# Designed miniproteins, single chains, continued (5), part 9

Each design is a single chain, and the fold is of that chain. pLDDT is the mean over its residues in the fold that is shown.

## One batch from the design tools (miniprotein)

Design m16300
Fold by ESMFold2-Fast:
Structure m16300 (fold): chain A 70 residues (1-70)
Amino acid sequence: VEEEMREKSEEALRDLENSKEIAKEAGEWLMSTLDPRKAAVYTSAVALSAAARTADEIIRERRRERELLE
């Protein structure tokens, strides 16, 4: 059971990291290309990057809470 939870957690973290990387790559690519028609895509990429950072902060905060409780 614990092994299955570890594997699922690792997969979830990998998916989250991939989301961050996709947003970063899209942003950097758009910054180099700078096409006005892609302004909406760029804004979406920035928002996705911010969401990924927020998720990371929540995970860190939960870890701290566990330390305080235990």
Scores: mean pLDDT 63

Design m16301
Fold by ESMFold2-Fast:
Structure m16301 (fold): chain A 78 residues (1-78)
Amino acid sequence: SKVVEAMEIIAETSRRIREVESPEKAESASNLMGSALGYFMDGDVEKALEYLEKAAKVVGPEGAKYVEEAKKKIEELA
């Protein structure tokens, strides 16, 4: 299931971000990635990718790298 794969990508990315970012930045990124997952589940891939881009901008360089990797995987699932 593409939805299950997307959920796993977002969950793993959130876990990795929590290890390298402050709790506040990790929570902000997780909220934006959660919104991206919601849009993906609704079939709005363009909006999902937009929200992943927003998540990358609220974290530091290492967190942003993890979000960009997730964005590529989500785009490949679409």
Scores: mean pLDDT 88

Design m16302
Fold by ESMFold2-Fast:
Structure m16302 (fold): chain A 60 residues (1-60)
Amino acid sequence: SMAAKRAEVERLIAEARRAAAEGDLATALSLYAQADTLAHEIGDEATVQEVRRLALELLA
């Protein structure tokens, strides 16, 4: 369902943020990439933009 996919996007973002806080940048970037793909598939443009912003902040 769309609700289950949205919950999965939120889970991936939460896990990515935890990995980033722990200094595990490779895991954080991988999880953000998964969240980006899934958010795009469900048409959640606002979440796509947020995930891309968070990933770029890790690379700066």
Scores: mean pLDDT 88

Design m16303
Fold by ESMFold2-Fast:
Structure m16303 (fold): chain A 56 residues (1-56)
Amino acid sequence: SEVTRLEILASFLELVAESSRHLVPHATPEVAAENLRGAEEAEKAAEELRKKAEEL
């Protein structure tokens, strides 16, 4: 179903965000900032997908 598809995609983005945050303490300041921004964007995208799933 479309709901299941959106939930799977959201879970994948959440995993990507978690992985990016885990790299922050081991990165240079510039790379850390990029990874934090990427994680925040992925988290927001996941939230939007979950909201769409709730509307279906």
Scores: mean pLDDT 84

Design m16305
Fold by ESMFold2-Fast:
Order: C-alpha cells, then structure tokens, then sequence
Structure m16305 (fold): chain A 58 residues (1-58)
C-alpha cells in the first residue's frame, strides 16, 4: 500500500502529471526509504522493457 503510493509519486516525477488517486495524506505518509524501494521496482520493470527496445534500436 505505502509502496504503491510511493510508486505513484515517482511516476508523477517522470510524467509531470499529478495523480488524482493520491491524497495529500498518502503523500505525507511516504518516507524516503519507501521511495527508494519503489524505485527498485520501477528500475526492474524498465530493465525488462529495455530488452525489446534494444532489438528495435539495432
């Protein structure tokens, strides 16, 4: 739950769009450690996606 909220905050930074499903209370509950853990999940997802992108870029 907190990790999901932290992931949404990181997605807001990447896209520049405010997520309407995230409340100010949920943002206040997120710690820097939660953000770090959520970033690991995003990086892992991005690594999987890059395999296809690398073939297209050849």
Amino acid sequence: DVLTAARYVIEEEITGAKNPFLTDEERAAITPEDLEKAREVIDRMAAGGRQGAAELAA
Scores: mean pLDDT 68

Design m16306
Fold by ESMFold2-Fast:
Structure m16306 (fold): chain A 63 residues (1-63)
Amino acid sequence: LSLIQRIARHELQTHAGLTEEQIEEVIRLAKEGRLDEAADLLVREGGMSRERAESAARALAEA
């Protein structure tokens, strides 16, 4: 388990209010290269701006 993934999970849970299942789904979509779908989930469930969600999805895909 990467340190970056742990930090990202903490940020998504604390700042966006995502559940563990929602966080796992975002990570799965990002790892599959489905960055737009991952970002859409972050916007819909986490209340993030599209720009921030896109950045977060790319970071998760890299981790």
Scores: mean pLDDT 74

Design m16307
Fold by ESMFold2-Fast:
Structure m16307 (fold): chain A 100 residues (1-100)
Amino acid sequence: SMEEKMLKRAEELAKQLSSPVLKALAEEELERLKKGIKLIEEGRVSEGLGLAVTSLLNLAMLKEIEEVLPKEYIESREVTDSALGELESEALKKMAEERK
């Protein structure tokens, strides 16, 4: 099913991470994906797809963060609701500097 393929893809993205902090953030995204899938199964397709797509995009972003930011910087972060946004912002700044 589409739901099984989405979950498998998310698990593969999470498995590619080596950082414990990013793995913890990936577990939160996998839980968000599971909630999205449940909403789709309950007929709340638009809301469920929104959560599922957000989770997959966030998992892809975690992979990019790991490649761009120093390990010591990532590992110094506490797993909080703001942690992904802070890491994404820093990674985007570094990527922008490399393109100049």
Scores: mean pLDDT 80

Design m16308
Fold by ESMFold2-Fast:
Formats: structure tokens, sequence, C-alpha cells
Structure m16308 (fold): chain A 98 residues (1-98)
């Protein structure tokens, strides 16, 4: 069951990235949220959810998603993902303030 959930989450992540690349941002949000439901520790899904919200101009939701990605990345000692999330948070906060 755990193996199947991880495989399903990964497939949703791939499908979400395709929707995002196609400019279907609402579909990408749905798919990344479903991936998160199957694997709540999938920091990459939160990072991508933040990217989609940023493209939609939904800056507060983007910041929340990036902060959740950062929280999970810290828990997993993923230094690369921590740095990416921190950079995106700063960038979106600057856009919101401007």
Amino acid sequence: MEEKKKQEAEKLLIEGRRAYSAGDYERAVELFKKAIELDPNLAEAYLLLGDVYEKMGRYDEAIQAYKKALEIAKKNNDLALQKVAETHIRYVEEKKAA
C-alpha cells in the first residue's frame, strides 16, 4: 500500500508539472494537492504548488506553500531544497511588496 501511494504521488507530480508547463495552472494546483494528500512529506509537491501560485499572482498562497516545502526540507536535512524554498520565499515577498 505504501509503495502504491508513493508511485501514485509521483505520477500526479509528473502530470502536475505537465499541466504547469502547458499553462493550465488550476489543473496543476489540483494535481499537486492530490500528490500531497497521498504523500504529505513530498516537499517537491509543495515547492511546485508555490511555483504555480506565484505564476497565478497568488503570492500569499505561494509563500505558504514554499514555507511548507522549507519545513519538510529542514526535517529531511535537504539543504538544496531548503535553499531553493528560501530563495523563492524572498523573491515572492519582494514582488508582493513592490
Scores: mean pLDDT 86

Design m16309
Fold by ESMFold2-Fast:
Structure m16309 (fold): chain A 96 residues (1-96)
Amino acid sequence: MVLELLIEASAYFMAALIYFGLGDLEKAAEYLEKAAELLRKAAEKSKDPELKELLEKAAEHAEKAAEALREGDVEEARRHMEKAGEYLAKAEELAL
């Protein structure tokens, strides 16, 4: 269950990166919001405190990246996307 949510969140996060690269900031923000929602659900269902914290941090940065994109702050969005990806990668290593 947690792993399935994490895989789905990773797919939405990757889609957000692709749309960001294409300059479609609205779609990038939408997919970051979807990734964050799934990461929050994964964190809620996680029994591992370390995994829960990594998932919550990934969700927080994905949410902030989406907000920055909607405000037109591409540089702030990039910083938060990088942090979200870092925490997501660490969560994936722990979940396996």
Scores: mean pLDDT 88

Design m16310
Fold by ESMFold2-Fast:
Structure m16310 (fold): chain A 55 residues (1-55)
Amino acid sequence: AEELIKKGEEAEKAGDYKTAAEYYEKAAQLYRQQGNLESFIEAGKKAYEARKKAE
């Protein structure tokens, strides 16, 4: 999950907000499966913000 957040952050630095959102969405899904609700919510927020910037 942490690896996916890191990849999303790298994509954001490159200006690829669509790819960043996809990594954050995958990270959120994995955190949910782990029962890590706090990290699930944070990853979901990052994905939402990246999607908005991709528009």
Scores: mean pLDDT 80

Design m16311
Fold by ESMFold2-Fast:
Structure m16311 (fold): chain A 74 residues (1-74)
Amino acid sequence: SEVEKFIEELAEKYGLSEEEKESLLKFAKNLEALGYSEEQIKQMLEALAKGFVASREYGILNPSSSPVLTRPEP
């Protein structure tokens, strides 16, 4: 798969861990299932890989929060 090859290239280029590489593979497969193009997937994967490197080098934490406390259905 070209996407898997691209993830391997990102792992070599950015020195990604096995866990980070697995996260990229899972993310890519989810995007493929949602119908994203290979070009879009590659852009998102590179951004995520750069995020991993920046987080490690600078200790920058991007907090995840749920802005919605409830999930009402119509």
Scores: mean pLDDT 72

Design m16312
Fold by ESMFold2-Fast:
Structure m16312 (fold): chain A 77 residues (1-77)
Amino acid sequence: MSKEELIEEALRLAGEAGEAFAAGNYEEAARLAKRAAEVLAEHPELREEAEELLREAAEGLESAGATELAEELRKAA
């Protein structure tokens, strides 16, 4: 996929993660956020964005009380 196609795919997955988070499905939100970061990490230039996405997702999950899931995402970054 092109760099643009990977960014679009990651944004779609991040959006799905946000929807799962809003629904209280934190486990699914964590999985989708991790998948979005994996897509970004396929391009070396997007590695920093992938790490930032995982940190932001972990911060959100921790704020919601999903501390174990937040720790898992921090380990993936």
Scores: mean pLDDT 82

Design m16313
Fold by ESMFold2-Fast:
Structure m16313 (fold): chain A 82 residues (1-82)
Amino acid sequence: MSFDEAVELLKEGRYEEAIKAFEEIIKKDPNFYEAWFNLGLALAKLGRYEEAIEYLEKALELDPNFEEAKKKLEEVKKKLGR
């Protein structure tokens, strides 16, 4: 599955399928920070906030200038106590 196809699954609300697709992408290219980011987004949509934080932090470690990952990480951290 391509990255674009995995992103479409996420947009369609098919979060479990999007997670599996992004996991396959990062298995082939573990430095693909955008795949780590979108995996974190899918997990956050499912309320799996602790896992989402781990993967968003991984995206930010790979690209420290990724502003969208910074913003999303802060949003998810605020939800962790709910």
Scores: mean pLDDT 85

Design m16314
Fold by ESMFold2-Fast:
Structure m16314 (fold): chain A 66 residues (1-66)
Amino acid sequence: MKEELRKRALELYQKGDEAIKKGNYEEASRFYEEAARLFKEAGDTALAQYFENKARIAKENYEKKK
């Protein structure tokens, strides 16, 4: 059901935000990518794009540290 996909996506979003707070940008990027995928499957295209952008920004922050 779409509701189950949204619930899973919200859990991953929370984990992504927790990873950001800890400075774990690589882990945050992975969680945001998975959340975006689930939102897209649920038909929430705007939220999927939003989290795809968050994942990209987190990855850029991780790469700049190297």
Scores: mean pLDDT 79

Design m16316
Fold by ESMFold2-Fast:
Structure m16316 (fold): chain A 72 residues (1-72)
Amino acid sequence: TRARELAQEALRLAQEASRQAKTLEAQMSAGVAALTAGVAIVIADRDPEGAMRLARRGKEIAELALQGKANE
């Protein structure tokens, strides 16, 4: 459940990153974040720990794409 919530948050951030992307590399990063979050959602019930790791990673990629910065 928590893994699913985080994965859904990561997916929403990835979609926002895609909408705000002004460069090809930002669009690609948003796409990778969306794919990563999507996989986390699919596996959340079978592998909550793996889903949490993927969701966290997807969120990090999406946030980086949104700001072009590593820090938040």
Scores: mean pLDDT 80

Design m16317
Fold by ESMFold2-Fast:
Structure m16317 (fold): chain A 84 residues (1-84)
Amino acid sequence: MFKEDPERFEREVLAALAYMLSALLRKIAEQTSDPELRKELNKLAEEFDRLAQEALDPNTSIEELRKKFEELLKKAREVFEKIQ
């Protein structure tokens, strides 16, 4: 259970979101017939998995985690625009 610690709560939320996005990206990769897009989706999923692990590391700056998450979301958006 989360104790009254805003940073810890934010870290766990970022980790959960990163794992969720990783799972979603892998599911889309399995449904994609384009091998280039499938490879790109799987690489992006691996980056979200790493971010989730870094989010749970107290030695990683919360500001750095926010920037990395924002950059990965931008990449995810660009990939999703190709799938339409």
Scores: mean pLDDT 82

Design m16318
Fold by ESMFold2-Fast:
Structure m16318 (fold): chain A 80 residues (1-80)
Amino acid sequence: SMEDEIIKEVKEEFLEELDLVLSYLSKQPQVSLEQMETAIEDLIKDARTRLLERGVPEEKAEEFYKEMKKIGYERLKEVY
């Protein structure tokens, strides 16, 4: 469906951004865990907003948010 295509695109964009941001922040000597968590949360919220603006229903955007939050924190654990 069109919604599934949009979700796939936004997820791929999110994962690319997440890897770039965490790679960058993990090299900074003064970045705290809390700052990395904030950066992840901001990326997830931005991605969710893009889904809603593109007409994805709130329920699917919320499922996306929960999935991305889990992935983001699992990735953070790998680099912290």
Scores: mean pLDDT 87

Design m16319
Fold by ESMFold2-Fast:
Structure m16319 (fold): chain A 75 residues (1-75)
Amino acid sequence: SDGLERLRRALEELRRVETDPEIYKRAVDLAEELVAAGRIQEGYALVSLATRLARAGDYERARRVLDLFRQHAEE
């Protein structure tokens, strides 16, 4: 429960700072896949890192992080 609550708060923060709706949508989708697999901590790490990069204006690295986590989340 606490892990899911932290993830939810992290997604809200990303939504506030991210200006590219595609990056936000991809982060949400990946976090949902990770949660379904019981990998909540990885979902939190993904969203937290994407939020830090978005706040820094580093959208290119935010996309690369999403690509890497997508590959890692695949079976």
Scores: mean pLDDT 76

Design m16320
Fold by ESMFold2-Fast:
Structure m16320 (fold): chain A 73 residues (1-73)
Amino acid sequence: GRVLSNPIEIVLEEGGQRLSVYSRFVQSVEIYDENGNLVAVLGPGESVLLEKPGKYYLRYSGIGGFTYRVEKV
């Protein structure tokens, strides 16, 4: 069976925010918008600019967890 952890939900009240991901063990983090469209795929230490406000969902592949940060640009 696929053990999918619930995706991590991020709510952006304003666009123009940078999402950064930090991990030693996760291979990639997939970022989806509220409509389920893939926005970006980030490796460890990578970031993406989220230009639109709204809900985003993070899914990851790998054995370990990851941390993330959202900052206004």
Scores: mean pLDDT 73

Design m16322
Fold by ESMFold2-Fast:
Structure m16322 (fold): chain A 71 residues (1-71)
Amino acid sequence: MQQQLDDEIVEALALIGLAVAKIAYRNGESLEDVRAWLDRLVAKVEASGVSPETIARVRAAAEDTLAEMEK
């Protein structure tokens, strides 16, 4: 149960972080600063000991978010 709870909490917090990053970019933060922040977010998710599936989902969401901002 703890692994499932940790995975759910970390994924939810990461998705909130991605939403905040998109809002920051729309409000004038540089793409470089947002990318650096997202890289740190993904690194923290990897370090948290959540499942590889959760890490993969967070990475994919972060990459999709960056791709949207680069357009």
Scores: mean pLDDT 78

Design m16323
Fold by ESMFold2-Fast:
Structure m16323 (fold): chain A 60 residues (1-60)
Amino acid sequence: AAETFRGRDGGLAAAQAAGRYGAVVESREVAPGEVELTFASGARARVVDHGPEGGEAVVE
């Protein structure tokens, strides 16, 4: 099941996910404006920055 975190930007959304899943250990751009993060727990998230609409991180 996917879990979604939201913030003012993609970095803040990712920080909220890291608070639950552990420190970010890997990051890679997978599409323009989209980054895949791997957390110390082994969880992965896709982070999207929507500009003025904020950002989100979806953890699977």
Scores: mean pLDDT 80

Design m16324
Fold by ESMFold2-Fast:
Structure m16324 (fold): chain A 68 residues (1-68)
Amino acid sequence: SLFEKYDKDGDGVITAEELKAFLRDEFGLDLSDAEVQALIDAFDLDGDGVLDKPEFYGLVSALRSRQE
């Protein structure tokens, strides 16, 4: 799956570094570390600084909806 492709550690979460790589590779978005962190903060309901699988797909869905 897409989540498993970017969850390099297999820990069940996406870090800011993994999300930055995902956004660059899949959406062509070369975001700064601060922009990636702001995106995580918007979808990280638990405040742990990482995205679990539901939070990650929520973010992906929101990005696809805003891309027309």
Scores: mean pLDDT 75

Design m16325
Fold by ESMFold2-Fast:
Structure m16325 (fold): chain A 55 residues (1-55)
Amino acid sequence: SERTRELLLELAEREGVRASEEALALAEALAERGILDEELAARFALMIAQTDEMY
């Protein structure tokens, strides 16, 4: 869903961090599977992908 991607990009911009393609893909997967709401999926994916990027 485009909404999940937009929410992730907005969050990344507000936090002053980069939204990776891994974060975007994860956020969409979580929202599509109904595991998390679009907003929560975006927040969770951003945190997880940032951890992977730093490692």
Scores: mean pLDDT 73

Design m16326
Fold by ESMFold2-Fast:
Structure m16326 (fold): chain A 61 residues (1-61)
Amino acid sequence: GVVEEGGLRVLRERPDLSAEEAGAIGNSVAARYGPEVGAKVAALLRAGRSEEAEALLREAA
């Protein structure tokens, strides 16, 4: 089927996500879904695993 990822695709495909950006995203997630989820999302983003970070975030929502 045809599906559109929307603007979040650019985040998933970013080759150079700064530690500050990853931390800011993790803090936002922690405020909404809890500190453990936020920490895991930030860690995955810093490791370049943006797809896994997005999947975890969608599971938490």
Scores: mean pLDDT 66

Design m16327
Fold by ESMFold2-Fast:
Structure m16327 (fold): chain A 60 residues (1-60)
Amino acid sequence: SLLEQADNLIHVGDIYEKRGDYKKAAVAYRRASELYRQAGDLERAEEALKRSEEMEKKAE
């Protein structure tokens, strides 16, 4: 399902974030946001987008 794919991308993003790979974390969170939006889960989509933007800020 779209939700399962989005949840998996959040986990991938979390792994990259913990490893300090902020650029890859940002991409994973942004993709998760898009999938949550397609699934109609706007709250999780907004949260994932915010996390992506935070990662972009840390990546310079």
Scores: mean pLDDT 88

Design m16328
Fold by ESMFold2-Fast:
Structure m16328 (fold): chain A 92 residues (1-92)
Amino acid sequence: SAELKALAAELQRRLEARGFKARVRVEGTTLTIELTHPTVSSLIGTALRFIGLEIDGYEVKLKIEGNTLTAEITAPDEAALRAALEELLRAL
């Protein structure tokens, strides 16, 4: 979806404004976020926001390797993925 890709690009810009090097991708109903930051505690704080989405029925996979956090969020459909993107944009 062009709209989901536009929301992902906006999420990437907001994360970059917060001092992260960010890569945000949408493929189908899966959102992939890769964040790099020199301070691991900043990555952990962001990861906790993604974990909150599991309560709302999303599948969330998180990995921290060195100074990079990879978050993979899978929604049941594109409408749910849009809701997750809008929630993340409001929380940031």
Scores: mean pLDDT 81

Design m16329
Fold by ESMFold2-Fast:
Structure m16329 (fold): chain A 60 residues (1-60)
Amino acid sequence: SSVQLTAEEAEVLLLVVQGRSQAEIAKELGISQATVSRHTRAILAKLGLSSRAELVARAR
């Protein structure tokens, strides 16, 4: 319930729920795809979700 995202995690989350690919997010934010992957995993863990697909589904 008390989930706190960092500013960069929040930016990654916004682009993930918009359906952007890992490579597109990396390019948009000026970070590596490995960093996007780490942020995505941290977001999933903080939100109690198991997959990127669940993130997109719950944004609807």
Scores: mean pLDDT 81

Design m16330
Fold by ESMFold2-Fast:
Structure m16330 (fold): chain A 67 residues (1-67)
Amino acid sequence: AKEHLEKGKELIDQEKYEEAIKEFEKAIKEDPNNAEAWEYLAKAYLALGKREEAERYYQKAEELKKE
């Protein structure tokens, strides 16, 4: 989970948004309750102009943060 999350963040810094999405999806597959992974997935989709997907993933991240 952490390995893929950190790799995804590195790819965002390199503006490799499609590759970042793949790494965040791997992080979520390993830990679907990782709110940070969902938040970064939303940011990557937003960077690609996919606003509806970004909104859904952002909502998932916020849901997981409500404790």
Scores: mean pLDDT 82

Design m16331
Fold by ESMFold2-Fast:
Structure m16331 (fold): chain A 77 residues (1-77)
Amino acid sequence: DEEAKKYYEKGLELYKEGKYEEAIEYFDKAIELSKDKKLIAEAYYNKGKALKKLGKLEEASEYFIKAKLLTPKDDKS
């Protein structure tokens, strides 16, 4: 979905600017609007990175795990 991708890209821009809380909001919008597992996984991963920057290490860990579960394994066709 093009709309979900735009929210994801805006989240990345905000993360790069150090606006971690605002970046998380945009990653959440991307996750909510997307049906693409790859985009959702990337948004979970980047939300985890932003949470880590905010010192929310336990929450960040949960999102890294969610991202990893949605990512294709090397041994899967």
Scores: mean pLDDT 81

Design m16332
Fold by ESMFold2-Fast:
Structure m16332 (fold): chain A 55 residues (1-55)
Amino acid sequence: EPPVPSEEELEAMVREGMAQVLAQNPDLPPEVAERDLALALERARETVRLARERA
């Protein structure tokens, strides 16, 4: 099995992590959470892209 997840799989994992952060920090503004999620997704996509370039 390849060690690199698909972009969709990685995005799902990041969204799940953010959902847990929101559950633990209910006072976190939604706008801040959305920005953090967007940045995390951007980094995740870049990681997958670089990993594919190494193959």
Scores: mean pLDDT 74

Design m16333
Fold by ESMFold2-Fast:
Structure m16333 (fold): chain A 67 residues (1-67)
Amino acid sequence: DMAAYVQEVADALAARAEALGRADLAAEARAAGEAAVKAIEAGDIDALLAALERLARLRDEIDAAEA
């Protein structure tokens, strides 16, 4: 299930952001995950790609903060 996988990724990023004390990044990760799931349900490829790009950017920012 692609929606479940994306939700798992978003939740994992949010948990990592919370561990860093970055509630702002955690909220953004959850919002991006929700947007991706809605895009999958609607079959909106452009919205899905935008949400996935947002999640990838957040992952890179969190990775840098953990370094």
Scores: mean pLDDT 86

Design m16334
Fold by ESMFold2-Fast:
Structure m16334 (fold): chain A 95 residues (1-95)
Amino acid sequence: GLSREEILRLIGLALRAIGLLFELELLKEKGEPLSEELKKELIELAEELLRLARTERARELAEKALELAKEAKDAEQGIEAAELLIEAVMEELRV
């Protein structure tokens, strides 16, 4: 089972991913390009989750999110990466 500290850390990562998802959706609605700052935050969040991931499924989702974040050219691809990060955290919280 997860410790309270581990659960709170995972919740923190989920909230960060949700915040990034909100900012990316806003860029998409306005037709604005993916910012390098948001892309960097997606990459950093995916790398942090990969270090913390204990389940195979969460690791696979975080690895896919990292690949998408690194290759992302628009807000739509950034949104997909953020959604995968949220799913990865949900998988970790299930254990």
Scores: mean pLDDT 86

Design m16335
Fold by ESMFold2-Fast:
Structure m16335 (fold): chain A 90 residues (1-90)
Amino acid sequence: SPEERKIQYELVSALNRFIATLDSSEFDKLIEKHMSPEKQAELRKLADELASLLTQLREAEEKGAPPEEIQRIRAQIRQLMAQILDLIRG
């Protein structure tokens, strides 16, 4: 439905803001409002893992970690994002 697509867009926009700012507060509020309790639990778990990896990526980049380490963290972030997007889209 148009309403379902609008909700998915809002969730994806909030996810993108979370990635850019490391602030998950808007994303957390939207999943609580729009997702089933089962999906909320899974999305919260994945969002926590994503926050940890984003922090690890920032620290690795700041410390000048080897390119291979940075690419490994980025690959893990992409995998988690794919899982989150799949849950949002149904």
Scores: mean pLDDT 87

Design m16336
Fold by ESMFold2-Fast:
Structure m16336 (fold): chain A 59 residues (1-59)
Amino acid sequence: SSEIEKKIDEIVKELRKLAEERGVSEEQLRKIVKDLLERNPKMSLEELIKEVKERLKYY
């Protein structure tokens, strides 16, 4: 897998349960992470987790 796909997989692994609690599917979660990485490909895993958690608050 590319480095981008590895980051997506790690975020999905970390946040899958939280996303499900908020009614967000794995496919939707993957899309959120992809959107973030398209805007800033240099985001660290920690930054991605924080930003995805913020977005999940609106679901």
Scores: mean pLDDT 82

Design m16337
Fold by ESMFold2-Fast:
Structure m16337 (fold): chain A 74 residues (1-74)
Amino acid sequence: MKDFEKGLELKDVDPVEAQKYYQKALEKDPNFAEAYFNLGEILKKQGSSLAEEYYQKALALDPEYEEAKAALAE
């Protein structure tokens, strides 16, 4: 998905724009666990308490999502 890929490209350069692209990916597919996980990573980098909620959402959609499990274990 191009919106998700653009978010990945921007996450270290422009996290605000990356967040918008991940949100667009979720508008097209609300069950996109990877987009929730990457939004959680952006939010964690920004110091937002919402990061954990996004990791939990990713895990709820994909219980075998190892990266989301690791993020919650930290």
Scores: mean pLDDT 80

